Designed miniproteins, single chains, continued (2). Designs and how they scored, part 15

Each design is a single chain, and the fold is of that chain. pLDDT is the mean over its residues in the fold that is shown.

## One batch from the design tools (miniprotein)

Design m4490
Fold by ESMFold2-Fast:
Structure m4490 (fold): chain A 71 residues (1-71)
Amino acid sequence: MIKLKVDLSGLSEEEKREALEIIADIAIQEAKTLPKEEALQLLRKVRDLALSHGDEESAERLEKEIKRLEE
C-alpha cells in the first residue's frame, strides 16, 4: 500500500494547485520506473489526492496515465 503524506491545509488555492501539479509530475515520472501494479497504485493515490483538492487538470492527467497502463 502506497501512502502519500501531504499537508495542503495551510496553503492558498493557488499554492495548492502548484503543489498538486508538481506532485502529479513526480508521480507520473516515478510510475515510468515502477512495475505496472505499483505504478497504478501510485497514480490512483495521487489522482484521489488531486480530486480531494479540486485540481481537475492534474486528476485528468493522472487518469489518462492510469488508462494507458490498464489499456
Scores: mean pLDDT 76

Design m4491
Fold by ESMFold2-Fast:
Structure m4491 (fold): chain A 58 residues (1-58)
Amino acid sequence: MTEEQIEKAHELSEKIAPEVEEYLKKHPDWSDEEIDELTLEKIKEIAKEVGIEIPPSL
């Protein structure tokens, strides 16, 4: 892996992690499947902006 790919992955993780934690704190009654679905949706959105390719099966 290139250093740029590692930096993009780190940037993506930093952007997603606080949003996921906020969802968990605000919606403790949500199912794990609902939280996972929203997390994947956010990952896909941010990945497109950063230029990271995510497989559609994720």
Scores: mean pLDDT 67

Design m4492
Fold by ESMFold2-Fast:
Structure m4492 (fold): chain A 68 residues (1-68)
Amino acid sequence: SHMEEQIRALVREYARRLQAAIAAGDRATAEKLIEEMAAGLRSLGVPEDEVELIVAIARKEIAEALAA
């Protein structure tokens, strides 16, 4: 569906930006990008429980990448 395509495109775009922030060691930018992604998902009508899951996954990836 169009909505599913928009959700996947948004997640992929923020994944790219998050990868760049992680590579730069920029925790502040990474956290800001997660909040922007969450706002974008809510704007697309994604249920709150799904937004929470996606945010949790993104935060876990950042924590693992920056904690090494």
Scores: mean pLDDT 84

Design m4493
Fold by ESMFold2-Fast:
Structure m4493 (fold): chain A 74 residues (1-74)
Amino acid sequence: LEKYEGERILHAELYFDDKSLPDIPLEELVGKPFDVEEVKELLRKAFEKYPEAKGAVIYLTSGEVLVIERSELL
């Protein structure tokens, strides 16, 4: 994750195993530079708020896509 620090976040969302549930946008991350510690802190809070979320997907302006599962932070 650290190798992507400083890249701008284009889009981010929480996803669920239950595909009938809509993905939740993480608007607070959009347009900000990717910072590993800030992203992890925000994702821990988001996973606490949405206990059924399986993970998060973060899209960077470089075209890189990061997948961070709940089990990696909790």
Scores: mean pLDDT 78

Design m4494
Fold by ESMFold2-Fast:
Structure m4494 (fold): chain A 94 residues (1-94)
Amino acid sequence: SMIEKLTEELLEKIEEVKKKASEEAQKLLDELGRLAKEFAEIALKSTDTGVRTLAQLAIVEAKEAVEIYEKTGDLKAVEKTKKSIKKLLEELKK
């Protein structure tokens, strides 16, 4: 599955980047990974193509945010993507 592959690549990238990250950054990266994994699990159980597409896009955006942090040390993209995924998960649980 594309969602499973993208999620695994994201989680591996997070573990790599965490090794050089501050304590605060490690917590944000762990939260992002956990939320992305939860969204992927919901999407894999969903028959809705829209939900699956949103999950793929969210995971790709999350990986890009982690790569921005790795290159720049700026957590703003990580925090923004974490907040976006959390809001999408809250909406899907209604």
Scores: mean pLDDT 86

Design m4495
Fold by ESMFold2-Fast:
Structure m4495 (fold): chain A 86 residues (1-86)
Amino acid sequence: NVARVEELLAEMEEIIRELRELVEKGSTDIETINRVIGLALRFIGLEFDLDQLLTQLSPAQAAAFQARRDRLRAEFRRLFREFVEG
């Protein structure tokens, strides 16, 4: 189960990397908008899966993963806001 948590966190990190690249390019074409929406929906889905798995770990095991999750959530929200606000 720890291995699955690591896998989900790695997928979330990859989504943030792609979102950052799209925000940096600043394109507002329909293809870019659809890509960003797709990444946002996937990130939200991974968050639900991750949160459910974390409830199955001991508090000690979960603590480090929770800290990493919280950092990823904050970065995702910042990047998504930057994209929406231009």
Scores: mean pLDDT 85

Design m4496
Fold by ESMFold2-Fast:
Structure m4496 (fold): chain A 84 residues (1-84)
Amino acid sequence: SAEREARLERLKELSLRPRDVPLSREEVEFLIAALSDPDPEIRWMAARLLGPQVERYPETRAPLEAATADPDPRVREAARRALA
C-alpha cells in the first residue's frame, strides 16, 4: 500500500542518518509507533534504528522491552540487541 511504502521510505531515510547526528523526538516517536506496525519488516527496521537512541531517549526502553516478546523472532532479536 502507499502507506506501507511511505513508512518504508521514512525508515530508509532515517537509516542513512550519520551516527553523530541524533534523531529528533518526532523521528523517535515515529520509530516507537513503527514497533507496533502490522508488517514485521517495519517492526524489525524500527527496533534496529532505535538501538542508538536509547541513551538519549529513555522513553524508547519500554516499547523495545515489549518488542522482545514480538511474535517475529527477527523483531525479538533486534529489540534485545537495541537494549544491550
Scores: mean pLDDT 86

Design m4497
Fold by ESMFold2-Fast:
Structure m4497 (fold): chain A 69 residues (1-69)
Amino acid sequence: SEEEFEKMYEKLLPKLMKDYKLPEEVASQVIKQLWEEGYSLEEILKNFDELVNSINFLGLGEVEPYVPR
């Protein structure tokens, strides 16, 4: 549901940006990918580092390039 996705986004976005130094657009794509793969917020939080480390950011074809400043 939209509420579950928003909760996931709120919880995971600052953690990804702070701990993994990802720009918001990349972090949002990671969250969307995990959501589309059927992971719940609780499952992601329980296995956060393992799930994020299993994602090869360089191999993610769905992640759009960052906008240069």
Scores: mean pLDDT 69

Design m4498
Fold by ESMFold2-Fast:
Structure m4498 (fold): chain A 86 residues (1-86)
Amino acid sequence: GRAIALELIEREKNPTAALNALLSGGISEEEAKELLRKYNDKEGLEKAREDAKTVYSKERAERLIEKARELGFEDLAKAIEEGLAE
């Protein structure tokens, strides 16, 4: 449920987990943007880069990149692209 998704994202401090929850319909766009503003820092971007190849399929990672850009988080989109390319 939504509460469990939010608790997991908060615990992991992972911005890609917030995007993934948004794409899965688990959280609203407003909730996703708030979480991204909170966790889209240097540590979060490094986690995004690592997760792009190890946690997500190529197809899912490409959807995460598109959604990050749509929401205005270009740094996060680039981090996911870099992780997927390596």
Scores: mean pLDDT 80

Design m4499
Fold by ESMFold2-Fast:
Structure m4499 (fold): chain A 58 residues (1-58)
Amino acid sequence: SIVEIIAKAEDYYNQAVEAKNNGDLAGAEAILNQAEKEDTLAGKLARMYWEVSEAYES
């Protein structure tokens, strides 16, 4: 369901944010890339969350 896809996307996004907050920018990117390969819809949504968040921080 769409609700499950959103929940997975939020989990991937949160994992990437945790990696970034620990200074592991390469790890954050790897998490997002792997998410897109393993779960196309949830992974793409997580990437979109990341892009929006980075735009506000930039």
Scores: mean pLDDT 82

Design m4500
Fold by ESMFold2-Fast:
Structure m4500 (fold): chain A 100 residues (1-100)
Amino acid sequence: MEAARKAVEEADKAVQYARIALLTGSEEDVQKAIEEAQKAMEYSELARKEGNTEAADEAFRAGQHALEAAQAVMNGDYETARKHLDEAVREVGRARRAAA
């Protein structure tokens, strides 16, 4: 259960940093969002190995969409970034419910 909790926590952080990157457009904030998204995906893989597959899958998707949002900001595609961020927010909520 520890890995699932950490996956959800890092996914939420990735979403927060992606939101900041969307607002600032700065390379530093984009890089932070990418790093937290990668951590969320890593902990999600550990959670899956521990048998927490539902929470792991949702946290992985949240990390992946937060990563895609940050990359869209780097490309100046703010519409795509907002879409991925909205998806990541919903996935964090689903992951949190599954981890409970």
Scores: mean pLDDT 85

Design m4501
Fold by ESMFold2-Fast:
Structure m4501 (fold): chain A 60 residues (1-60)
Amino acid sequence: MAKELAEEAATLAREAAQKYGPDEARKIVFEKFGEKLRSLSTEEANEVTAAILEALNDAA
C-alpha cells in the first residue's frame, strides 16, 4: 500500500540525507522510487512524494 511505500521511501531519504546530504539524498531516493511512483495513482504518488520531501526537509 502507498503508506508502506511512503514509510520505506522516507526512511531511505533520512538515511541518505544524513550520509550524503539532502541534495544527493533527493537524487538517490527519486531515482530508486521514480518508476514505482509512475505505477501509482496520482493520490498515492502525492502521498509518497510528500513523505520523501518531509523526510529530506527534516534532515536539512
Scores: mean pLDDT 78

Design m4502
Fold by ESMFold2-Fast:
Structure m4502 (fold): chain A 59 residues (1-59)
Amino acid sequence: MEAEFERIKEQALERILAQLESEYGKEHAEDMLSTVSDNTTMRDGLEEVARRKAEKVIA
């Protein structure tokens, strides 16, 4: 992927994670993000959401 895409994706993910940490606290948010469901972590799902948001910005 292009450098711009990666930067936007990371910023989107960082904002999502910051909101989660603000809502539930850093330790609790980290536990939630490491929760595995169907061999996929919640963090993996949020990375996919951030990737799609970055696609919309670039498109």
Scores: mean pLDDT 70

Design m4503
Fold by ESMFold2-Fast:
Structure m4503 (fold): chain A 78 residues (1-78)
Amino acid sequence: SVEEKLIEQAKKIFDDMDVDGDGTVTEEEIRAWAKRQGVPDERLGTAISFFKGMDLDGDGTVTKEELEKYIKERIKKR
C-alpha cells in the first residue's frame, strides 16, 4: 500500500541519518545528513520542524518506531 511504501522510504532515510546505527536519530544526525545531501539551510529548518513533531516525548531523539507511528497516524487521519 501507499502507507507501507512511505514507511519503508522513511525508514531508509532514517537509516541514512542514523550513521552510528543505534536505532535512534537526533537533531545533530539530521543536520549532518542534510549537510551530506547538500540540503539548503531553509529546507533543513523544515526537516528539524518535522523531527520535533515526531519527538512526542521530548527526549530529543526519534526512534524508527516513533517515525513509523507518526507516519501511520498522519495517513490514517486522511
Scores: mean pLDDT 71

Design m4504
Fold by ESMFold2-Fast:
Structure m4504 (fold): chain A 80 residues (1-80)
Amino acid sequence: MAREELEKMNKLWESAREEIREAMLAGDVARLLEIAERLAEQGSPFGAMMLAVLKSAVETHGEEATSARLRELGEELLRR
């Protein structure tokens, strides 16, 4: 159960990893929301969490500020 859930999450993450990175670097909030919604519909806890976080960020800070922050985080992720 827990092992199967982890494997399922890893597969969904791997398939979306590059797409998420590209969207973050572009600061494309709309694209990230689409990816998050798709992953959440596929049963990914990552997708559901990402969707909730992105919606909260847009509601709190606005789309433009969220976009700028996503670019910054994407660049930091590449420097890891």
Scores: mean pLDDT 74

Design m4505
Fold by ESMFold2-Fast:
Structure m4505 (fold): chain A 83 residues (1-83)
Amino acid sequence: SKKAEEVEELVREAYRLRKEGDILGEIGAKLRAIGLVIDLGLRQDPSIDDVIKKLEKLLEEYKDDPFVVTLLKEMISILKELK
């Protein structure tokens, strides 16, 4: 879904900015990603299951990066708790 693609792009953006040392850019991308999953959860958006599946695939892809893993786990937790 488009929402799953948007969430993936925000996570990948946060990762890139972190690797480039752009601390403020990383924080901004992380806040946008968290804000998007909160909005989806509160609205009971039909894409929630697709977004959770995408985030779980990203967890496996980025399993060795503790910052991305922490962000992904928080996003999954928010969506599961609000569903």
Scores: mean pLDDT 85

Design m4506
Fold by ESMFold2-Fast:
Structure m4506 (fold): chain A 66 residues (1-66)
Amino acid sequence: SRMSLEEVRSEIFEVIDENKDLPEQELVDIVSKRLQELTERHALSVEESVELWREALKYIDEVLES
């Protein structure tokens, strides 16, 4: 559902914020694992998971450049 998508997005962004002080590779690994877990738990579509990953990568870039 769209609500589940919004909750997953919020959780992923929170994970990025909590782990932003880690090296980029470790941050990406943590985010990747968490997104996989949430995608499986909430039965997200391929299109939804791809969009979330794209949004996560963009946010990681923004956090690391700050």
Scores: mean pLDDT 81

Design m4507
Fold by ESMFold2-Fast:
Structure m4507 (fold): chain A 69 residues (1-69)
Amino acid sequence: DIEELGRAVQDLARALGISPEELLAEIKAGDESVLRSAEFLYRMATGKEVPAEVREEVLAHPERIPLFP
């Protein structure tokens, strides 16, 4: 779900040494490789593919990915 995708974004940002907000800015700028990396981490964490409706929402509104403290 979108919450697990938010965790994957935070995990990816930590691995890259940047803020989650910076990673979301890259996704918003159209960097498909960053989105694919987040989708890969989501799959590793949950054992599931990102649902199509969540993926479409993220592509349209990447700023809506929840970032947890």
Scores: mean pLDDT 68

Design m4508
Fold by ESMFold2-Fast:
Structure m4508 (fold): chain A 96 residues (1-96)
Amino acid sequence: SAAELIAQTNKALEEASELARRYAEAMQESVEKGKKEAERGRELARRLASLNPMQGVVATGLLGAVRAAEEDPEKALEYVEISILVARSSIDLLAA
């Protein structure tokens, strides 16, 4: 059902959000630390995208935030938080 897919996507978003915030913190501290966390984040995002279309939406947004953070590491947290907010709003819209 749509409700079950939304619930699964919300759980995936929470898990991905924790990893994305960890990536952003690492990137702001050190580009080298950020690169290691980014590799793990990209791998997770690709796995999420392969599970189903709903989780693919979350993965795509987070990959975009990772790319933006690589160009401007000082704003990594801002890009990640905006991406999480957009993904959450998209899930809420689907639930309406």
Scores: mean pLDDT 69

Design m4509
Fold by ESMFold2-Fast:
Structure m4509 (fold): chain A 80 residues (1-80)
Amino acid sequence: SFKEELRKDFNALYDEIVEQLKKILDEETYKEVIKHINNIRDKALKEIDSAKTREEALEIYRKFLEEIQKVIDEAIKKNE
C-alpha cells in the first residue's frame, strides 16, 4: 500500500540520518538529538497510519521531514 511504502522510505531515511548524526555530533548532543527525532518519528508514524487520503499521508511525511531538518540544523549550529 502507499502508506506501507511511505513508512519504508521514512525508516530508510531515518536510519541514514541517525548514522550520519552519530559521525558529526558529540556523544551528549547526539543522544539529545536522537531522543528528539525519535519523538517526531513516533508522532509522524501514528499520523501517517491515521491519514484518510494519500495526499494527507504525503503532507504528514513532508511536515515530518521539515521538523527533523530543523532539529538537525539547530543541533549542528549549536554544536559547531
Scores: mean pLDDT 81

Design m4510
Fold by ESMFold2-Fast:
Structure m4510 (fold): chain A 65 residues (1-65)
Amino acid sequence: SEKERRAVSLLTAAGILYIAGDKKGAEALVREAADLLGASEEQKKAAVEAFLRGDFKKAYDLIKS
């Protein structure tokens, strides 16, 4: 869907920020993607943790609920 495409774009940008050392910016974009897909607060926190561990696939799976 269009929302999923936007969420993937946000996570891609978050990955670039993370590699550049902007972890705060990366977390903000992961949270924005989670909000876009209607993830719960618990799934949002888990997705941020997975993303920061380098598990980007798990982060995306979590925010899709």
Scores: mean pLDDT 84

Design m4511
Fold by ESMFold2-Fast:
Structure m4511 (fold): chain A 77 residues (1-77)
Amino acid sequence: MKEELIKELEEEKKTAEKNAEESKNPEARQLYLEAARILDEAIKKIKETEDEKEAKRIYSEAMLRALQLLTEATKLE
């Protein structure tokens, strides 16, 4: 379970980083990079926790925040 959460966060992080690199809008680029940072922090926290419920909570909070930032970035493009 924990490994699946990490894999999904890593895939989303890679996508956010790629969108930041390809974005020509400086404000959108910063939002993509912030989303990538939030996802990276979540990955680190999940790797260090032994509590499956805590891992799911960290995952859900990070995914929700990243989605909000990605949505805002998309509106600028």
Scores: mean pLDDT 85

Design m4512
Fold by ESMFold2-Fast:
Structure m4512 (fold): chain A 55 residues (1-55)
Amino acid sequence: MSNEEIARGLYERYGPAAVGFSNDEIIVAARALLGVDLSEEQAREVRRILEELAK
């Protein structure tokens, strides 16, 4: 699963609230919603994509 697919899934489920997530919150949400374990680096990239989706 790509970082873009993960970011899209989180945004579809949580809406604008996902843009405010910390890296740790993104890791927890991705595991709970998508069953994927993210590294800190991957969570940071997902957060960047979430910020871009909100523009």
Scores: mean pLDDT 83

Design m4513
Fold by ESMFold2-Fast:
Structure m4513 (fold): chain A 99 residues (1-99)
Amino acid sequence: KIEEIEKIIEELPAVLAEDLAQIPTLSDAERAEIAEDLGVPEVTDADIAELLRLSAEALREGLKLKKEMIEKGVPEEEIQKKLTEFEREFVERIRERFA
């Protein structure tokens, strides 16, 4: 529902700040998984911080898009298709940024 989406958007800056604070505590295994997901041999704390910031921005924009489509009465199937395309475009952008 729209109110739940708005709450998640409002909470995103605090969640991002908490995630950023946890970067130094990440295990070697967690860092290796992030590197594998990005298609690189290793990641720095700065790379992880940028990934988290970009991911939070994409989540915020995706949620805003979802909210706007719900308000306009767009069918759920079309909303899911648009969000899937948005996620695909984001993954390509991340790949270009870190490759």
Scores: mean pLDDT 82

Design m4514
Fold by ESMFold2-Fast:
Structure m4514 (fold): chain A 67 residues (1-67)
Amino acid sequence: DGEAAIRATAEGLRRALLAAGVSEEEAQRMADEVLATGLRAMREHGPEAGVAAAERAGVRKYLEATA
C-alpha cells in the first residue's frame, strides 16, 4: 500500500528528528511536508512515485535539520 508506506516514511522522519533534538512542533511540521509531498506525487504519478518522493523528501529534510 503506497499510502501506508508514505505515512510510515513521514512518521519515521518525525521520530528521527525528535531523536536528533528537533522540537516536537518542527518535527511534526517537517513530517507533514514529507507526507504532503508523497501523497501529491502519488496522486499525480502513482504509488511508486509517491513512495520515492516521500523517501527523497525525508532524507533531504533530515539533512537540512541536522546540518
Scores: mean pLDDT 88

Design m4515
Fold by ESMFold2-Fast:
Structure m4515 (fold): chain A 61 residues (1-61)
Amino acid sequence: MEEKEKKIKEIRKKFLKEAQQAYDDILSTPLTPEQRDALLASRMRELAEKYKKEIEKVKNE
C-alpha cells in the first residue's frame, strides 16, 4: 500500500510544527544572539535527524 508516503508526509508536517515550537521556545530564553543561534541550529539538527530516522523506519515497514 502507498500508506508509507502518507505517513512520511505526516511526519514532515509534524517536524515543521516541532521546529516552529522549538524556535519559539528558544527565542523566549536567549542568552546571546550567537549562543541562541547555535542552540537553535543544534536543536534543528537533532529534530531533523530524529524525523529522518522515523521516515526511514516507515520506509522499511
Scores: mean pLDDT 76

Design m4516
Fold by ESMFold2-Fast:
Structure m4516 (fold): chain A 63 residues (1-63)
Amino acid sequence: SGMTLDQEMKVFELMMEAGIKEGSLKQPLSVAELEEMVKRMAPYLSPEELAQMEAKVAELKAA
């Protein structure tokens, strides 16, 4: 399961980074949708990976 998790994590990070940086194109992905993705992936992520993704979602919520 490690390899699949690593690949999913990389894709998820790229999606979040692209969404944040481009904004205009990925803005249709709501903060709630991103939070749901993090929750869905939580059982498969390390605490450090989960914290990074949660931090990005929290920043979007605060903005």
Scores: mean pLDDT 61

Design m4517
Fold by ESMFold2-Fast:
Structure m4517 (fold): chain A 68 residues (1-68)
Amino acid sequence: MEKTIVIDLKVPTSEEELKAQLEAVRKKLRDAGLSDEQIENVVAALERLIQWAKENGEESIKVTIKIE
């Protein structure tokens, strides 16, 4: 059965806020049963999305993760 996780984040205004949000995401994904490798891949992709959002004036990001 595929499991879907939705992550809804405000674009961080500081590096400290970014770090805290990424750690919260890691915990959420770990609680959802992802492996450490899967968690780090998702976090890396999310960090790239946050950078894109900051450059394009977006205030929030919503990411849907499908686990197969």
Scores: mean pLDDT 78

Design m4518
Fold by ESMFold2-Fast:
Structure m4518 (fold): chain A 70 residues (1-70)
Amino acid sequence: GRVEAVAKTPEGARKAAAGAEATGATVELLDEQSGRVVARGSGPATRGAAGALGGGKADGEIESVRYEPA
């Protein structure tokens, strides 16, 4: 089985992404207004104008985010 972590707020997604970069997991950012996925990615590869995810490190693309406890 796999574990998925999603956040309703960008700050929540940011916290999960910080853990993801250490474990290699990913996180999905949900818009609290619509409750829909706005941004996706993992800590080091995350980026997005709407989400707190992203550090402007790479111009790549983001992926679905999921938490993997190992």
Scores: mean pLDDT 45

Design m4519
Fold by ESMFold2-Fast:
Structure m4519 (fold): chain A 76 residues (1-76)
Amino acid sequence: SLFKDDVIARSDELRKQGTALGVGAQSQELTDKIKKLSDEFEKAVNNGDTKKAVESFNKLLETMNQLVDLVKKAKA
């Protein structure tokens, strides 16, 4: 789906930035978690499971924010 592809592309770009800034291992771990959560969200949406979709989406946003914060702090 476009959503999953966009999320993966954005997380991979942040991972590349994190690697260049010396936090590559942490960036990779967060990116792997984002990919897994994106899969879980998409499956929940396709199954009509609103509760699991909301839970997965909230965890996905939290993990994306952690990756953004990691890269931002590494630039400081």
Scores: mean pLDDT 86

Design m4520
Fold by ESMFold2-Fast:
Structure m4520 (fold): chain A 91 residues (1-91)
Amino acid sequence: SYLEKAREYAEKALASTDPEEILEYIREALRYYLKAQGYPEEEIEKLLEKYEEGLKKAAAAILLQKGQVEAAETLAPLSPSVLKAYEEYQK
């Protein structure tokens, strides 16, 4: 099913330590999730472009959870408040 493929790509994103792989897997997870919701492929492509900044932030959040701060910043610039929250999480 499309939901099973979305889950598979999400699991691959969580298992990766490479910023580009994580971003690619998150994009594919969202693509299959949208297919499961009944979106046609033409609309999915437009939505993925619209959500690109959000996808980069999601991939950056995964990298932050793994302690990969520099890698996270290559995908999405981190605000001072987000960086402070991450530092407090490490305590």
Scores: mean pLDDT 78

Design m4521
Fold by ESMFold2-Fast:
Structure m4521 (fold): chain A 91 residues (1-91)
Amino acid sequence: DREETLRELRERLSQLAVKTMNKIRDELSKVPDKEAQDKIEIEASERIGELFREGLERARAGEDPSEVLKRFEEGLKQLLEEVKKKVNELL
């Protein structure tokens, strides 16, 4: 059932978004500058929101759930690597 598959995908995307945001916050805890920490957290949160919205729109349009999930996971992985790079530049 496509409706049930889309519901399961949405739940999976939500779980991955939460886990990635937690990892980002762990990285940001290393940053002594609170303003820099807040800026990176806001930018990361907005990017996760964009990826989540795009994923759901693709799924709603009938794109293969496995491809939507793969693109979302790659987007989150890239974002986490970008955050780690920014954190290292501030240390």
Scores: mean pLDDT 86

Design m4522
Fold by ESMFold2-Fast:
Structure m4522 (fold): chain A 73 residues (1-73)
Amino acid sequence: SLEETIKKLEELKKAYPELSYIVQTQIEILEELVKGESLEEIAKKYGVSKETVENQIRLAKDLAKEFEEEKKK
């Protein structure tokens, strides 16, 4: 779920403070999706293309999954 992904990214941000700026932007985008914002409204809010938002969502999910797998080792 998006909420689970956000939780994992918050944990990653605490574990790797040097990545906090990048991870925080991804968290904010996912929080807007959870609120029911459209991809177009999110893109407008961040001054990027809709495709860029879609790519950021995919990367955020991939990053959260990799972090979860790393924690299992």
Scores: mean pLDDT 79

Design m4523
Fold by ESMFold2-Fast:
Structure m4523 (fold): chain A 117 residues (1-117)
Amino acid sequence: EIVFEFSEEQKKGIEELVEEFSKHAPELIKLAETGETVTFEVAGYTVTFEVLSETSVKVTITTPEGKTFEETFYGPSREQAVVRAALWALLKIAYELGYITEEQYEYILKQLKEAEK
């Protein structure tokens, strides 16, 4: 296990981002239970979660400038696919906001993708 040491500024930014994301936990729970597409905004980023199957979720992130990023996450259940998708969305927004480095982003993304086994 690699432990990343974050600066105080990075920690504060990540904590605020996690708090904003956690306000949308009820919507993510509904997505996992019903499969209904969910869209919300965090730090000016628009995040859309779309269920593709019982084991796969697509996430689309639109930046305040209109640039889009898309990833699909797989899991042994819809709930696990939603969790992985949500973690990536949080991670990607943290990276775009400069709260984490490219190396930190790539490492954590690799761990998320390996967890799809």
Scores: mean pLDDT 80

Design m4524
Fold by ESMFold2-Fast:
Structure m4524 (fold): chain A 75 residues (1-75)
Amino acid sequence: MRKITREDIAEAGYEIARREGFSAVTMRKVADELGVSVGTLYHYVKNREELLELVLDKDVERGVEDLKAAVDKVT
């Protein structure tokens, strides 16, 4: 059994959201993306609402990093 982290869950959900939109981000699809059972995923996030909050936090974090990287590339 491989231990996953909330960061792994956020990353998997973020990738699903990028490919298929936020509506495609479900507990089953994230579990499949990580190669774990839905039951295992429930040990880290209680429901789809918490999952979506985690993914949205990741999306905002990536957006801020992308903006910062763009600023750092120009004088």
Scores: mean pLDDT 74

Design m4525
Fold by ESMFold2-Fast:
Structure m4525 (fold): chain A 90 residues (1-90)
Amino acid sequence: MEEKAKEYLEKGREALKAGHYETAVIYFEMAIYYNPELPEAWELLGIAYEKLGRKDLAARYFEKAAQIYESKGDTEKAAHYRARAERLRA
């Protein structure tokens, strides 16, 4: 399961760099399907939706990434993504 999550995460990153934001969303959703506890997949899904102009969805996914980072003890990244979510909702 982890190998497929990482594979789709990598494909999503490549699509994001190429400006293929809708394709990146699909790949990040597949990464989450194989590993829903992978905070990088949620944060990158948030970035992809931000690029698509969907601030509401971007904020939700950044908040989900923050929750997972917090549960893993990464309080700095959790605070960072919570702040990004709040900024998008303001």
Scores: mean pLDDT 88

